# Designed miniproteins, single chains, continued (5), part 108

Each design is a single chain, and the fold is of that chain. pLDDT is the mean over its residues in the fold that is shown.

## One batch from the design tools (miniprotein)

Design m19741
Fold by ESMFold2-Fast:
Parts: structure tokens; C-alpha cells; sequence
Structure m19741 (fold): chain A 110 residues (1-110)
């Protein structure tokens, strides 16, 4: 419930017609179940307060079946939930203000 409120606030600022539930589904589809401690086929993501902990490669290597995303790995990156929501709504990776993500984008030739 509190998470949906945070997402709604960001959507309101962006002028988006998406619902918080639609954005939450987008996050879970991309990063796996956010509230599950069980191993997943994708690297684990979690939400803590107004931040998302995730593996940076998941932002640049969508739908990757690589070995680094197949293990239940610790998140290596912390980004504001607002930045993740803005990226998902706009498709603009430059909204992810994190040095490790920027390094990966540079390595990938983006």
C-alpha cells in the first residue's frame, strides 16, 4: 500500500496515465517478485523505503539469460524508486542517476 502511494506520487509528477499497479507489474516483470525471498531465474531486486536495490545489469541487459542474472545474486546498485519509475514510464535510461549503471552503458556502447 505505501509502495503504491510512492509510485502514484511519481506518476502524478510525470503526468502519466499509468496506475501504480501497472508500474509495479512492470517492475516485477523486469526484476522478478519484489517481496519474495525465494531464488528466482533473474537476479533479485528489492524495495526499501524510497529506494530500489537491484543488479545494474538488469537495467542495460533486459531479459538476459546470462549466468550473472540466473543466480540469486545480491543487488549491486541502489537507485531512487522515483528514478526507476521515471525510466520505466519514459524509456529513458539517463533518468537512472547511478555511476555503476552509467559505466555499464558506456561498456555496452550506449
Amino acid sequence: MDLLKLIQEVLDELGSSLSPEEVLKMIEDRFGPLFSDTPTELARARIEGDFVYLHASQLVGDFSNREELRTNQEPDTKIPLSSLVEFLVTGRIDKIKNEKVLELLKERGV
Scores: mean pLDDT 63

Design m19742
Fold by ESMFold2-Fast:
Structure m19742 (fold): chain A 73 residues (1-73)
Amino acid sequence: SKAEEYRALAEEYLAAAKADPERRTELLYQSLVYRGKAEGLELEERFGKDFGQAAYGVGLHDAEQLRRELEAA
């Protein structure tokens, strides 16, 4: 599905951010964008568009988690 494609792309960007320090910030940002898109699509499919909008509040927690993973790498 499109959500699965976005999740895979987000993981690829995260891995690239860990491997390429020169592009770290940009690659991390792309990872966050695609992870958010995947989650939004899944929530919209299950619960309708209102839940997709609410998901943006959860994105802040995911951003912190990805930042911690990058720091640990």
Scores: mean pLDDT 70

Design m19743
Fold by ESMFold2-Fast:
Structure m19743 (fold): chain A 56 residues (1-56)
Amino acid sequence: SLEEEFERIKKEFEAYKKYGNDVDAIAKALGVSKEEAERLLKIYEASNGEPPYVPE
């Protein structure tokens, strides 16, 4: 549903903001593969207009 899709996208963006470009942490947080997390991170960069920070 539209509401479920919106909540999913929001959680994904929150994970990107929290973990920056740490693909492994994002994949674990979202319950997806590392490859899927890399794909989603690229979409986040393109659509959100915010570059991810390099984590410490």
Scores: mean pLDDT 66

Design m19744
Fold by ESMFold2-Fast:
Structure m19744 (fold): chain A 94 residues (1-94)
Amino acid sequence: SPLEEIRAKLRELLEQARALVDPADALSVGRLEEVQQRIDNGEITTLEEAEEALKRIYLALLEEADANPEKAAEVEALIKQISEVAKEIKKLFE
């Protein structure tokens, strides 16, 4: 199922983002938890909803890079991966 593939890609990005984000940053953690809940509740069904989820992960990563510059290279690599996954998700909705 294309939707199952999309949700799997989003879950993989969430797992990687959680490894980089400071668990004490309640705002960034909350953003990632909201995305997880939307995936688990089957609420990611449109391209727009998938792009919103990617944007929330991206914003959490930007805040982590600003707060912890030592993680900047790892954050930049994951942001590049988010851009690649976004292109793949768009193709799955075509």
Scores: mean pLDDT 85

Design m19745
Fold by ESMFold2-Fast:
Structure m19745 (fold): chain A 100 residues (1-100)
Amino acid sequence: AEELEKLAKEIEELAKLLNEGKISPREFIAGLKEIGDKVLEIAKKEFPERAALIQGRLDRIRALLDEIEANDPEDLEGIERAALGLLTTIQSLIAEAKAA
């Protein structure tokens, strides 16, 4: 759970940097993609029976980010939805780890 809590905090820090104009939307998207890849690695290692479901959710988030980057990189609402989807996925895995 500690690694997942760190990744959730990294999303919050990236959102703060974006809001302060210290990173671009493109850099924020890149950060979310990297965090998503790390979440998938943790899911495969610690939640192997759920890994396929988590991969499906992360693939949808990545597809949304790729579509935004290609078509409308200034779609802050779309980027926010992707970030919330990733954060919700992380929080779900943390809750399962704490319930064990």
Scores: mean pLDDT 82

Design m19746
Fold by ESMFold2-Fast:
Structure m19746 (fold): chain A 89 residues (1-89)
Amino acid sequence: SAEFEELLERLEELVEKMEEAVKENDEEKFYEYYREILELLGEIASLGKLEDPRVRELLKRYYEIVKEYVKKTHPEIEVPEEDMDLPVE
């Protein structure tokens, strides 16, 4: 659907911007994009599209970005290696 394709394009753009924010040490932008991605994932979930392979690929990338940011800013926090997929059942 056109709605899903627009959400997918938006998700890809936000994931790229979030990755750049991590590289630039821009904490404010990182949390802004993090929040926008979570809201967008809620919309994708409402369409039943969270299991779409393109969405799953972006979710894996998103999770790796979050993990790298936590390691960089809070090395004292242990990030679990299991359940790298969002959402987890």
Scores: mean pLDDT 77

Design m19747
Fold by ESMFold2-Fast:
Structure m19747 (fold): chain A 100 residues (1-100)
Amino acid sequence: SMEEQKEEALAELKKWFGDKLTEEDEKKLTEIIDELLKLQQEYLATDPSDEEKRKELKIRYLDLSLKGLELAIEAFKDDPEMKKELEEEKEEVKKLKKEL
């Protein structure tokens, strides 16, 4: 179910963030997970030939990925190696969005 997928995703993210995850950031992550699951449902309901709708859904996915990465970058701001890796991932996502 979507609720089980949400709980599993949130549990994995809580484990990954560890002590760096604030209550406010947990709320923001939960909202991002909710939107990702809604987008997944919308994608599965979309006609494969609807190129305009598929492009819209891809852009929405990349925007949600950017929100998640910004949150992770702030959470890991005191970890130079992790911050650098996350900032590089953010630039790759931005590049993908520009190429759509």
Scores: mean pLDDT 85

Design m19748
Fold by ESMFold2-Fast:
Structure m19748 (fold): chain A 86 residues (1-86)
Amino acid sequence: SRVDQLLEEAAKLPMTPEIQEIMETLKVSEPQAKVLYLLLERKTLDTETVAEIREIFGDKAAAAIKYIQDHFVAEGVEDLKAAVLK
């Protein structure tokens, strides 16, 4: 399944401070945090990705989706600040 493939790909990621922060903030497992980090790097939150998040995170899916959305907003603001300072 796509969920199984996503978990396998995420499991290949090294532990990073970002993954540790996700685990602490959302109180999710290491495999779940690695999946979330992989999705953040892909910068995509489409309907298929939302379905995958619901399957992987269950009752924490809404919190995971909000974390991704908040991160994309923050990243966009920082990118805009960096651009105007040139």
Scores: mean pLDDT 75

Design m19749
Fold by ESMFold2-Fast:
Structure m19749 (fold): chain A 79 residues (1-79)
Amino acid sequence: AKEHLRKAIEHLRRGDLEGAERHLVQARVELKSQATTEELRKALNHTDEALVHLRRGDVDAALKHAEEALEYVDKAEDA
């Protein structure tokens, strides 16, 4: 999940919305199977919100939610 969230953020910053969506979808799939903690559930919620905003063309909101999702994954993974 963390690697795909990082790549999604990089693609969003470059304006590559197709690349960003691919990585957000992969992060979402992994988080759905791994969301056993409150932090991972929050990461999943922010990943879902990033996808919703991206599909509506709100890149700034998508980026904020993707960054929040990454922070919650980092908190859960004890990096």
Scores: mean pLDDT 83

Design m19750
Fold by ESMFold2-Fast:
Structure m19750 (fold): chain A 67 residues (1-67)
Amino acid sequence: MHLEVEVRLDTSDLSEEERRLALQVAMVQAGMALKKEIAALKAQDPSLDVTGTVTVTAGDERVTVDV
């Protein structure tokens, strides 16, 4: 079972520093939320093979991390 989370950031009105912070915060929060969801699923059925991927898009930048 594979879970995917995609976060799209509207950075059109953000400075470069605000964009970096927003991307970092989005990655951390989405990653933590996905890990909690995977843990909850495994708590209900420990035999589940569950993986996850977080993708954050900000303008033309796209970052993907496996969880």
Scores: mean pLDDT 82

Design m19751
Fold by ESMFold2-Fast:
Structure m19751 (fold): chain A 70 residues (1-70)
Amino acid sequence: MVKELQQQMDEQIRLLQQLRDQVVGTLLAQGTGANAATYRAQAAQVDAFFDRAIQSVQQQAQEQIQKLQA
């Protein structure tokens, strides 16, 4: 049970990181010349969003692990 929960958490984090890289990469690739600063700012906002999502997944998994060990 704990092992399965950790695997599920790891997979969700991996998928979130993959999406993060794809979205941020796309925004940075679109940011050329005069609009580069705008796309860089958007990439930073998306990056921060995924950081929060990853933290949420980690917190939920930790709570469930604690309940299973209690």
Scores: mean pLDDT 79

Design m19752
Fold by ESMFold2-Fast:
Structure m19752 (fold): chain A 65 residues (1-65)
Amino acid sequence: SAADQVAAFARAVDAAAAIAERHPQLQQSLIETLETIIDQFAGVLSADDVAQMRAMLDAFKARLA
C-alpha cells in the first residue's frame, strides 16, 4: 500500500540519518539517493504521499544542519 511505502521511506531516512551522523562525507550522496527515491514515487503515489516523503527529507536535511 502507499502507507507501507511511506513507512518504508521513513525507515530509510532514519537509517540515512544514523549513517550521516557517523560519516558526514556521505551526507550529499544520501540526500541525492533519498531525492531519487521520492522522484520515482512521484510518478505512482498521490501528491499527498509524495509531500509527506518530501517533509521527511526536509526534516533529515534540517537534522544535518
Scores: mean pLDDT 85

Design m19753
Fold by ESMFold2-Fast:
Structure m19753 (fold): chain A 59 residues (1-59)
Amino acid sequence: MSREELEERVLEEVERVMRERSLATPDELTDAHLREIARRLGVSVGTVRRLLRESVKYS
C-alpha cells in the first residue's frame, strides 16, 4: 500500500470508528481505537497518530 493509499485508508477507518462510536471529532479517539485501526491496516499506532494529526491540520 502506498503512503497516499494508507492515508486514505486511515481516514476511512477513523470515520467508520467515529460513526460506530458516535464520536464528534478524531480527538475523542482513544489509544484502543487507534491501535485497532493500526492493526487492521498493518501499521504502527504512531503512523496512525501522525496521519490523523496531519489530516486535522489540513481540515
Scores: mean pLDDT 74

Design m19754
Fold by ESMFold2-Fast:
Structure m19754 (fold): chain A 93 residues (1-93)
Amino acid sequence: SKKEKIEKLIKLFEELVQKIMDLYYNKASEEEIKKEVEEFLKKAKEVAPEYEEFIEKVSEKLLEKALEVLKDPSKIYEFADFMNELKFEIYEL
């Protein structure tokens, strides 16, 4: 069902955000963050192929904001707020 697909997408998104936060804690590279976003993109498209374009846009915006935190760690709170906004957009599918 549509509801089950959205719930799976939300779970994958929350897991990705947590992994990125863990990567920041461990001072990981840009390449490690990109790898986690690419893995999310692949799994999310498998769950909901009808939302491929939306999933790609969400992943692009997430990656852009995640890389901003690597350059300026003070942006981590802005990143967290923005992730909550993206999560809401997934709920509205």
Scores: mean pLDDT 86

Design m19755
Fold by ESMFold2-Fast:
Structure m19755 (fold): chain A 92 residues (1-92)
Amino acid sequence: EEFDKYLEELARHLRIPKDTLEKLKQEAEKNGLSKEEFLARFVKAAFPEYNLTDEEARELARYILELFEKGKPPSEIAMELVERVREYRRRR
């Protein structure tokens, strides 16, 4: 599936271990998670040091989906995510 390949590339750019991505996929399948809910867990796994809230993680998940629909490459999304996570820290 196009989205699965996209997630694999995004995970590589965000340095998420392959094992972690596979576990997240299995958990999403088991719990019937939406793409947004899956991506919220995905970004928490990508940025554990930032202690993202559930609301921040969901905002980032929606942002990823929006950029994916606009055809932005995973490398650009990874850069924008890093900057947005840093912005959350700066605002607090």
Scores: mean pLDDT 80

Design m19756
Fold by ESMFold2-Fast:
Structure m19756 (fold): chain A 62 residues (1-62)
Amino acid sequence: MADRKIAEAAAREAMRRLGLSEDEIKELVGPIAEEVYRETFGGPRAQAALKAEELVKEILAK
């Protein structure tokens, strides 16, 4: 599976776990997945998931 797909899956899962709607996920998944990929280089799924959750929390906390 392509590394970028791991980042996208992690971003989608983090947003769903934090209570975002499917419409919100659709709007935000691209930018968040790109940031996760840039910071983890599509690394281990666990690292991508933790980074995605952190980024989503920062966006929601602002």
Scores: mean pLDDT 73

Design m19757
Fold by ESMFold2-Fast:
Structure m19757 (fold): chain A 88 residues (1-88)
Amino acid sequence: GLEALTRPVEEIIRESERLLEEIKKSKDEKEREKLLERIRELEEELERLRELARQTLPPEKLGFFDEALERVRKIKEESEKIYKEFKE
């Protein structure tokens, strides 16, 4: 049901936030690159969960997934900015 899809999404958000904090603390370019790649993988996983939700749930329940995806995309964008700033 909805709960089975909601839990993985919440875990993706928490993991993405944790990875962003690790990027902020990292002093190694290669470590930051790996952390950023993991955030990109989490965005892809969330996009797959959103498509599954779109196929299985009524439209009124999709708002949660849209908000979650927007949040992870913002985390990715912030992570990419940090990565670029430290690479230059």
Scores: mean pLDDT 81

Design m19758
Fold by ESMFold2-Fast:
Structure m19758 (fold): chain A 80 residues (1-80)
Amino acid sequence: MDEELEKLAKEIRELNEKLKEAEEKGDISTLQKIRDEAEKVLKRAQELVEKEPRNARAHVIKAEAERLIKRADEAIKKLE
């Protein structure tokens, strides 16, 4: 469990950095790819929350993935 949560947290950090760069460049294609990868992280976090409903870290990672998707959607909308 802990290794999976650490991997998901690392993926979220990497996606946030890529999102900043793509937003600065106006790269809609990369933002769409980041959104798709964030959706995959969200699905994995949802599975962990369902397995361990009281695992606070899994809920935090799920919330961070949801915020990342929202941020990517907002960036895409501003550039379109």
Scores: mean pLDDT 83

Design m19759
Fold by ESMFold2-Fast:
Parts: C-alpha cells; structure tokens; sequence
Structure m19759 (fold): chain A 88 residues (1-88)
C-alpha cells in the first residue's frame, strides 16, 4: 500500500495540538518527543483516524504547540500535511 500521508494535525480548543503520524515517521516521532516533550495519546487515535491514516498520536502542550507545528511543516514541506481545527 502506497502512503502519501505522513502527518496530520488537530488543534484542540484549549490550545493543545494532536499530531497523527504513520510508521514511516518514526524518526520524526522521536524528534518531536525529544524537542517538545510530546506524549503518545492512544485515547485520541480513533478520533485522528477518522481524518488521517495515523498509527501514532502525539499530544503537545499549548505553550509548545505552535513551535511543534512549525517543526513538522519544515521537515515535511515536500509532503502533504492535513490540518483540522476541532473543539472538544
């Protein structure tokens, strides 16, 4: 199966950011955890999967959300990133 999607973003109403990632993004997952203290959140995996073919979901605190988004965009500039703003 050819995957053209690597990362997806959902912004929560409290400013937290959920990053949905696939298996090909393992180095990116580790970098985000290291740089931004992001945590894997399996409780949001089913929600994220409605919009993106995600296998890992990282939760980023509001204070670091914007910087984490810029980091993902910079590294994935040649690949389509899907974004969804959602209130919970």
Amino acid sequence: MKLTFVAGVIELSDGRVLLGLNEKSVPLVEAIKREFGAREDPSFLELVRKFFPAEVVLEVDPEKGEAALEFVEERMSELPIKRIEKEF
Scores: mean pLDDT 65

Design m19760
Fold by ESMFold2-Fast:
Structure m19760 (fold): chain A 100 residues (1-100)
Amino acid sequence: SIEELVEEIRARAAAEGAEVVVLVVDLSKESVEEVWERIEKALEEHFPGAFSEEELERMKESLRKLYEELKKKKIEAELIIFIGRNPDGVVGVSMEIIEK
């Protein structure tokens, strides 16, 4: 389940000394702009300056293309977004699509 996956991610991050923020998004209920606002706010609050404006624009465009593809295929899905900083100070964003 999504709840179990989120718990596993948080537990692993804690065990590895990593900082992690997890966002769960229902793609049928939230727009691209609403989801992007949540990502941008999380990055600003927890990982300020981790990405350039150009990198942020590319991430937003990737999210927009994902929404367009899922809508075209009529796929209902949830998106799990994890934003983490490892002990070496490197910040990464990863996304997992869970089809409903």
Scores: mean pLDDT 80

Design m19761
Fold by ESMFold2-Fast:
Structure m19761 (fold): chain A 74 residues (1-74)
Amino acid sequence: MSKEELKKKIKDAALTILKDSVAKGRPELGLRHAEAFARWAAKELVEKGLISEEEGEELVKEVVEETRRALAEL
């Protein structure tokens, strides 16, 4: 699996967490859980040597931006 495929899967999973929380009437909790998931996933990938620490920070930022944008469209 490529780095880009891994990043996409993490973003897709974070969006799923957000959508589930929105469906349960908890959008703000969904944003927090999506960010927490992204931070955990980025740390795991960095510890395994699959991405750099900088790439991990960028991935978390992208997840936060994409989940906030998705919530605004709901």
Scores: mean pLDDT 83

Design m19762
Fold by ESMFold2-Fast:
Structure m19762 (fold): chain A 113 residues (1-113)
Amino acid sequence: EQELKDLLEAIEAIKNENYDEAISHFNKINPRFGQLLEAIINNDREKFSELLEENPVDLSEDSIEKEAFKVIMTLYFLKNKDYEEAQIVINNVTNEEIKSRLQKILEKTQKKA
C-alpha cells in the first residue's frame, strides 16, 4: 500500500513537472527507478540502457516494481515522442488508478506537441 502511494505521488509530481519530487518517490520504491527517471529527464539514452542492462527488472511476476517499470517506460516513450509505444505500455498497466493517471499525462503531452 505505501509503495503504491509513493508510485501514485511520483506520477502526480511528473504531471506537475516536479521531477525532483518524482525522483524522491521512485527512490522510496527502489533507487534504480529514480536513476532511470533521472536518465529520462536528462535525455541520456545511453545511461538509461546501461541501467536496464546492469539491473534488469523482473517482469515475470505482477509486483509494484513491474508497475513502476511500466510508468518509467511510458515516460521514456513520451520523452522520445513515441506516443503509440507509450499507449501500448499504458494498456498493459494492471492498476487502474496508475493507468488513468498515465493516460492523463499522455494526453497532456500530446497537446503540447
Scores: mean pLDDT 81

Design m19763
Fold by ESMFold2-Fast:
Structure m19763 (fold): chain A 85 residues (1-85)
Amino acid sequence: SHMEEKIKELEERVKELEARFDAQEAENYATDPRITDELRKNADTYASTLPKPLQVAIRGSLYRLDPELVDELMTAIAELEKLKK
């Protein structure tokens, strides 16, 4: 069905965006001294209680990621979650 194909396409898009997101997160953690282990632990604990798109927003802010990448990933995850419900 069109819905199943759209879900599959969004799942593939989310995986691609997550890979890019994780790569930028790792790079910024390695290079930005403002991103402390304590801040990461506290943010991870808080974010784990929230829906996936909000987790992406919190991590994107913490790791100072490209806002366009953060927005694209949040939007794709939110659309995917909406279609799977």
Scores: mean pLDDT 82

Design m19764
Fold by ESMFold2-Fast:
Structure m19764 (fold): chain A 105 residues (1-105)
Amino acid sequence: SARDAALGLLAAYISRAKGVPPGTDARELVASATDEDKAAAYDVLKQELREAGHEEIVKALDEGNYEQAARLLSEAMGVTDPEFIQALAELLKELREAKEKIEKK
């Protein structure tokens, strides 16, 4: 499903941040992720976006405009499914909130 595709994308960033090979069930990996795991995934995502020249997506994330960030990221991936874009926006918000939470600890 569109939601499973968005969870798969998040799981891929969590796996890269943790140095774990992709192969773990995406839903299980996301469900078991700590705030530290999510924050590290957010850092990996932002770094890859900066290196790819997607400054507009990084700006949307920094402004807390998750819907705009998800839309632009989905466009860069060739995805136009509104359900995927909405699920991705919710996941991007979760990653940034985890990052802010660990920075305030």
Scores: mean pLDDT 80

Design m19765
Fold by ESMFold2-Fast:
Structure m19765 (fold): chain A 118 residues (1-118)
Amino acid sequence: MEEIEELIRLFHEDVDKFAEKIGIKDKEAIDLLRHLATHNISEIPDETLRQLIIELLKAAIDDNPEKIKKLVEEMKKLGYSNDLIILFLTLAEIQAYMYGKENALETARKLKEEIKKS
């Protein structure tokens, strides 16, 4: 199975294995992942976090790698954990894959790799 297709399956069927597979351990990131698996993105209580994820997913659909990079830097400046940023980049990667957005897909993958090495 293509790795991204397995991630899509796990997001719907087993969020704990999804978290393990993408390498996140932070409770805040795992709690948000559980919320996203069962609720609409518009229901995220943190307004800033909600806006950032909405814009990131739009940037992925728009195949806009520069906007993805800008949003990741904004998340870093706001003090969000590396695990939370990895979660958001994985969701952007999935969205880019589903919509055939090659530049956004490659950018999300590169940024995840960079953050994991930090």
Scores: mean pLDDT 83

Design m19766
Fold by ESMFold2-Fast:
Structure m19766 (fold): chain A 70 residues (1-70)
Amino acid sequence: MSRREQLIQVTRRIVDEFVEQHGDTLTPEQLGQVVQDIAATGRDALDRGLSVGEAEKLMRERAEQRLKEL
């Protein structure tokens, strides 16, 4: 499996977990913005040459930061 394919799987898992935990408490607009930020963070990390594990850590940190802003 390629690094990009692994990142897609990890991103889907993080997004699915986030939606399960917060999807009923956030507006669709808020949920969409956080999901887009998570996905963008993962892509940026991969483009910078970081490992999938580092990308996962950054995506989870971004989700937590965005929740504190809501």
Scores: mean pLDDT 82

Design m19767
Fold by ESMFold2-Fast:
Structure m19767 (fold): chain A 75 residues (1-75)
Amino acid sequence: SDNRDLAIRALQSAIRSIQDGRLQLALNLLRSASDLASTVDSRASQLARQAADSLQQGDQQRAIQLAQQAIDTLN
């Protein structure tokens, strides 16, 4: 449960960081969220990883969408 709550908070913080243009912080938060989510839900972990990969490729909108899907999976 602690890792679920931490993963959700990291994903929410990542989305805000993308929106604020803090892209390196967002990338680190998405990677941390993927690691935390891996102990709770493999699908949420995969979505967070895909969000990080999309952000690294410059697709901010896809990164936000995938991070939101990861949050929805964990709720």
Scores: mean pLDDT 91

Design m19768
Fold by ESMFold2-Fast:
Formats: sequence, C-alpha cells, structure tokens
Structure m19768 (fold): chain A 65 residues (1-65)
Amino acid sequence: SAYDKYVKAALGADGKTGPLAHLIDPETGKLLLSPEQVDALVRRVGEAVGATDEEVQAIRDYLLS
C-alpha cells in the first residue's frame, strides 16, 4: 500500500534508519517538527511514492496524532 511505501521510505523498514527517524522522539513517538513542516514533508514523500490525496491525509493524521 502507499502507506507502507511511505513508512519504509520515511522511517525505514525497522522504523529507525529512515530519513525521518531522527525527527521522532524515541520516548513519546512524536515528531519534532511543526504541523506545517509535517504537512510539507508528507506531501513530498506522498508524491514520491505515488500516494493519493486521501492516503497523504491519512499519513499526515497518523504522524500528527
């Protein structure tokens, strides 16, 4: 799925070695980015993996929750 492609591309298959893993607080699982930065980043990654607008929104909601 596009969600799985996004997770692997952004966080890595293990959730630790991907380009965005260093932006996640290991204790809380929260992103260290502002909501505006998350939105811009999710759109760029979504386009790269061929995600639909609905899938991009779902990924954004996951990362901001």
Scores: mean pLDDT 65

Design m19769
Fold by ESMFold2-Fast:
Structure m19769 (fold): chain A 68 residues (1-68)
Amino acid sequence: SVQDERDLASQIIAELAQLRAELSKTHSPEETIKKLQEHVEKVLPTLSPWVQKAVEHALKVMIERLRA
């Protein structure tokens, strides 16, 4: 359902935000970006196209903020 896809996207995006915060304690911005990209690449193939787009958009925003 649409709600299930939204809930899944929210969970993955929240996990990405937690991973970013944890990595940022001991890693440079570029190292953090690389590890976030690797995590997303591993999960994307299991997701519907709508959830994939939501997760990829969230990753793009996180990368832009880390480089600012």
Scores: mean pLDDT 86

Design m19770
Fold by ESMFold2-Fast:
Structure m19770 (fold): chain A 71 residues (1-71)
Amino acid sequence: DLSPDQQQVVKAARELLDEALSRGIPDQVAQDIVSFFVDTYAALLAQGQSPEEALEQARKLARERIDEVVK
């Protein structure tokens, strides 16, 4: 069973995937962005950020990557 924090990460990953696909990003690139989000979240936790702070920051960075790809 996933913890509540892990469930929020999974939900955010699905939302980012849907957002990328809705903006015309190819499936393979959208999946790479989601992997970047998960890896960034894990790295921020390892640096001592709270789960809430790590989730918010990783989500922002992933959205920035979506914006870069669609430009």
Scores: mean pLDDT 85

Design m19771
Fold by ESMFold2-Fast:
Structure m19771 (fold): chain A 66 residues (1-66)
Amino acid sequence: SSAAREAAEEARKKRWELLQLVIKTHDAIKDGAPESEIEKLLEEIAKVNESAATFLRNTLEEKKKK
């Protein structure tokens, strides 16, 4: 149906935007960006997908080398 196709297209666009933000955040971490910059990027991800932001935050805490 047209409604299902429109929903799928919109989901694809949001997924692409999320991927771009995740890649940008990963590159910032790799390049040694300050924690304040990484936190801003995580907040931007949370606005698009809160679960993805939570997952990334938890992953970064695990790498904190306790």
Scores: mean pLDDT 78

Design m19772
Fold by ESMFold2-Fast:
Structure m19772 (fold): chain A 92 residues (1-92)
Amino acid sequence: EETEKNIEEVDRIFEEIKKAFPELIAFYQEKGWPLERALQLAEDVGLAFLEIVRAIAKMDGDEETVKRVDEKIEEFKKYFEQLRAELAAQAA
């Protein structure tokens, strides 16, 4: 039950990141930031939050939550790889 609740919380945080970060990227682009810099900032911030959650789960000995966070970190990296590719295609 605790592990299930922690996994649900990781999934919730990940979905909030995916929802919020396109808007954050657009906001910084409107401010005149280069796209690459806005994307890198968003990726770094999201990874930092996931690493904090991972560290807490590891300290608690919650191996299933650690595994879930590792899966979300990989999904997050792939999401930004796809987003960079899509935006690069629009700029070409």
Scores: mean pLDDT 77

Design m19773
Fold by ESMFold2-Fast:
Structure m19773 (fold): chain A 83 residues (1-83)
Amino acid sequence: SAEEAEEVLKELEEKIEELDKEIEKLRNSDPERAQTLEGYKKQLESLKEQLRDALKRGNERTIKRLVEAAKQVLEQADKLLEG
């Protein structure tokens, strides 16, 4: 639904900000982990843009697929941030 997609967009924005802060903390102490987090940040930014475009176009099938993909990447990023 559009409501679910809007909630996922908010989660994507919040997670991108969280990753950005963690990347800055890790750049000198753990550059390999920082690089991994930058990879996830880029994926989340791409998904955010794609989901916004799909919402603007009203493509329900594409919205559903992007919401599902975003939730998977968000879960992976959460596990990495908790470890």
Scores: mean pLDDT 85

Design m19774
Fold by ESMFold2-Fast:
Structure m19774 (fold): chain A 60 residues (1-60)
Amino acid sequence: SEALARLEALIAELRAARSEAELARLVDQGMTVAAQLPSAELAAVLARMGEAAREARARL
């Protein structure tokens, strides 16, 4: 899935985020892409994005 591949790229960018503003932008973009996924896939992707955002925020 194109949406799934885009989300994997965004998760990688989240882990490399250097500021709260960049983190917020990437999360917002990821949520927009995630809205295209079926509900069964959405929960797992949101959990992975949340984990990546927490790890990045702990580093900032």
Scores: mean pLDDT 80

Design m19775
Fold by ESMFold2-Fast:
Structure m19775 (fold): chain A 77 residues (1-77)
Amino acid sequence: VLEELENAKTPEELVAAADRFEAEIRESYHYGAHPLTLAGLARRAAEVAEKKQKELGYHPDVDAAIARLRALADELL
């Protein structure tokens, strides 16, 4: 689902993709996926979103979504 972040054309699409990815990570954790693996995925998603934000321009909602993904990674460590 990283491709959804990479393919986002607007800040709104990027936020929606990031929030969906966060939900999928939380669901995977609930079903017993390894926390370190999920933390790595959340961190990678935040990095992809940061790169995409540079292409689309700054938006506070995107910045907040990136912060949520980084917080999720820290929570899972």
Scores: mean pLDDT 82

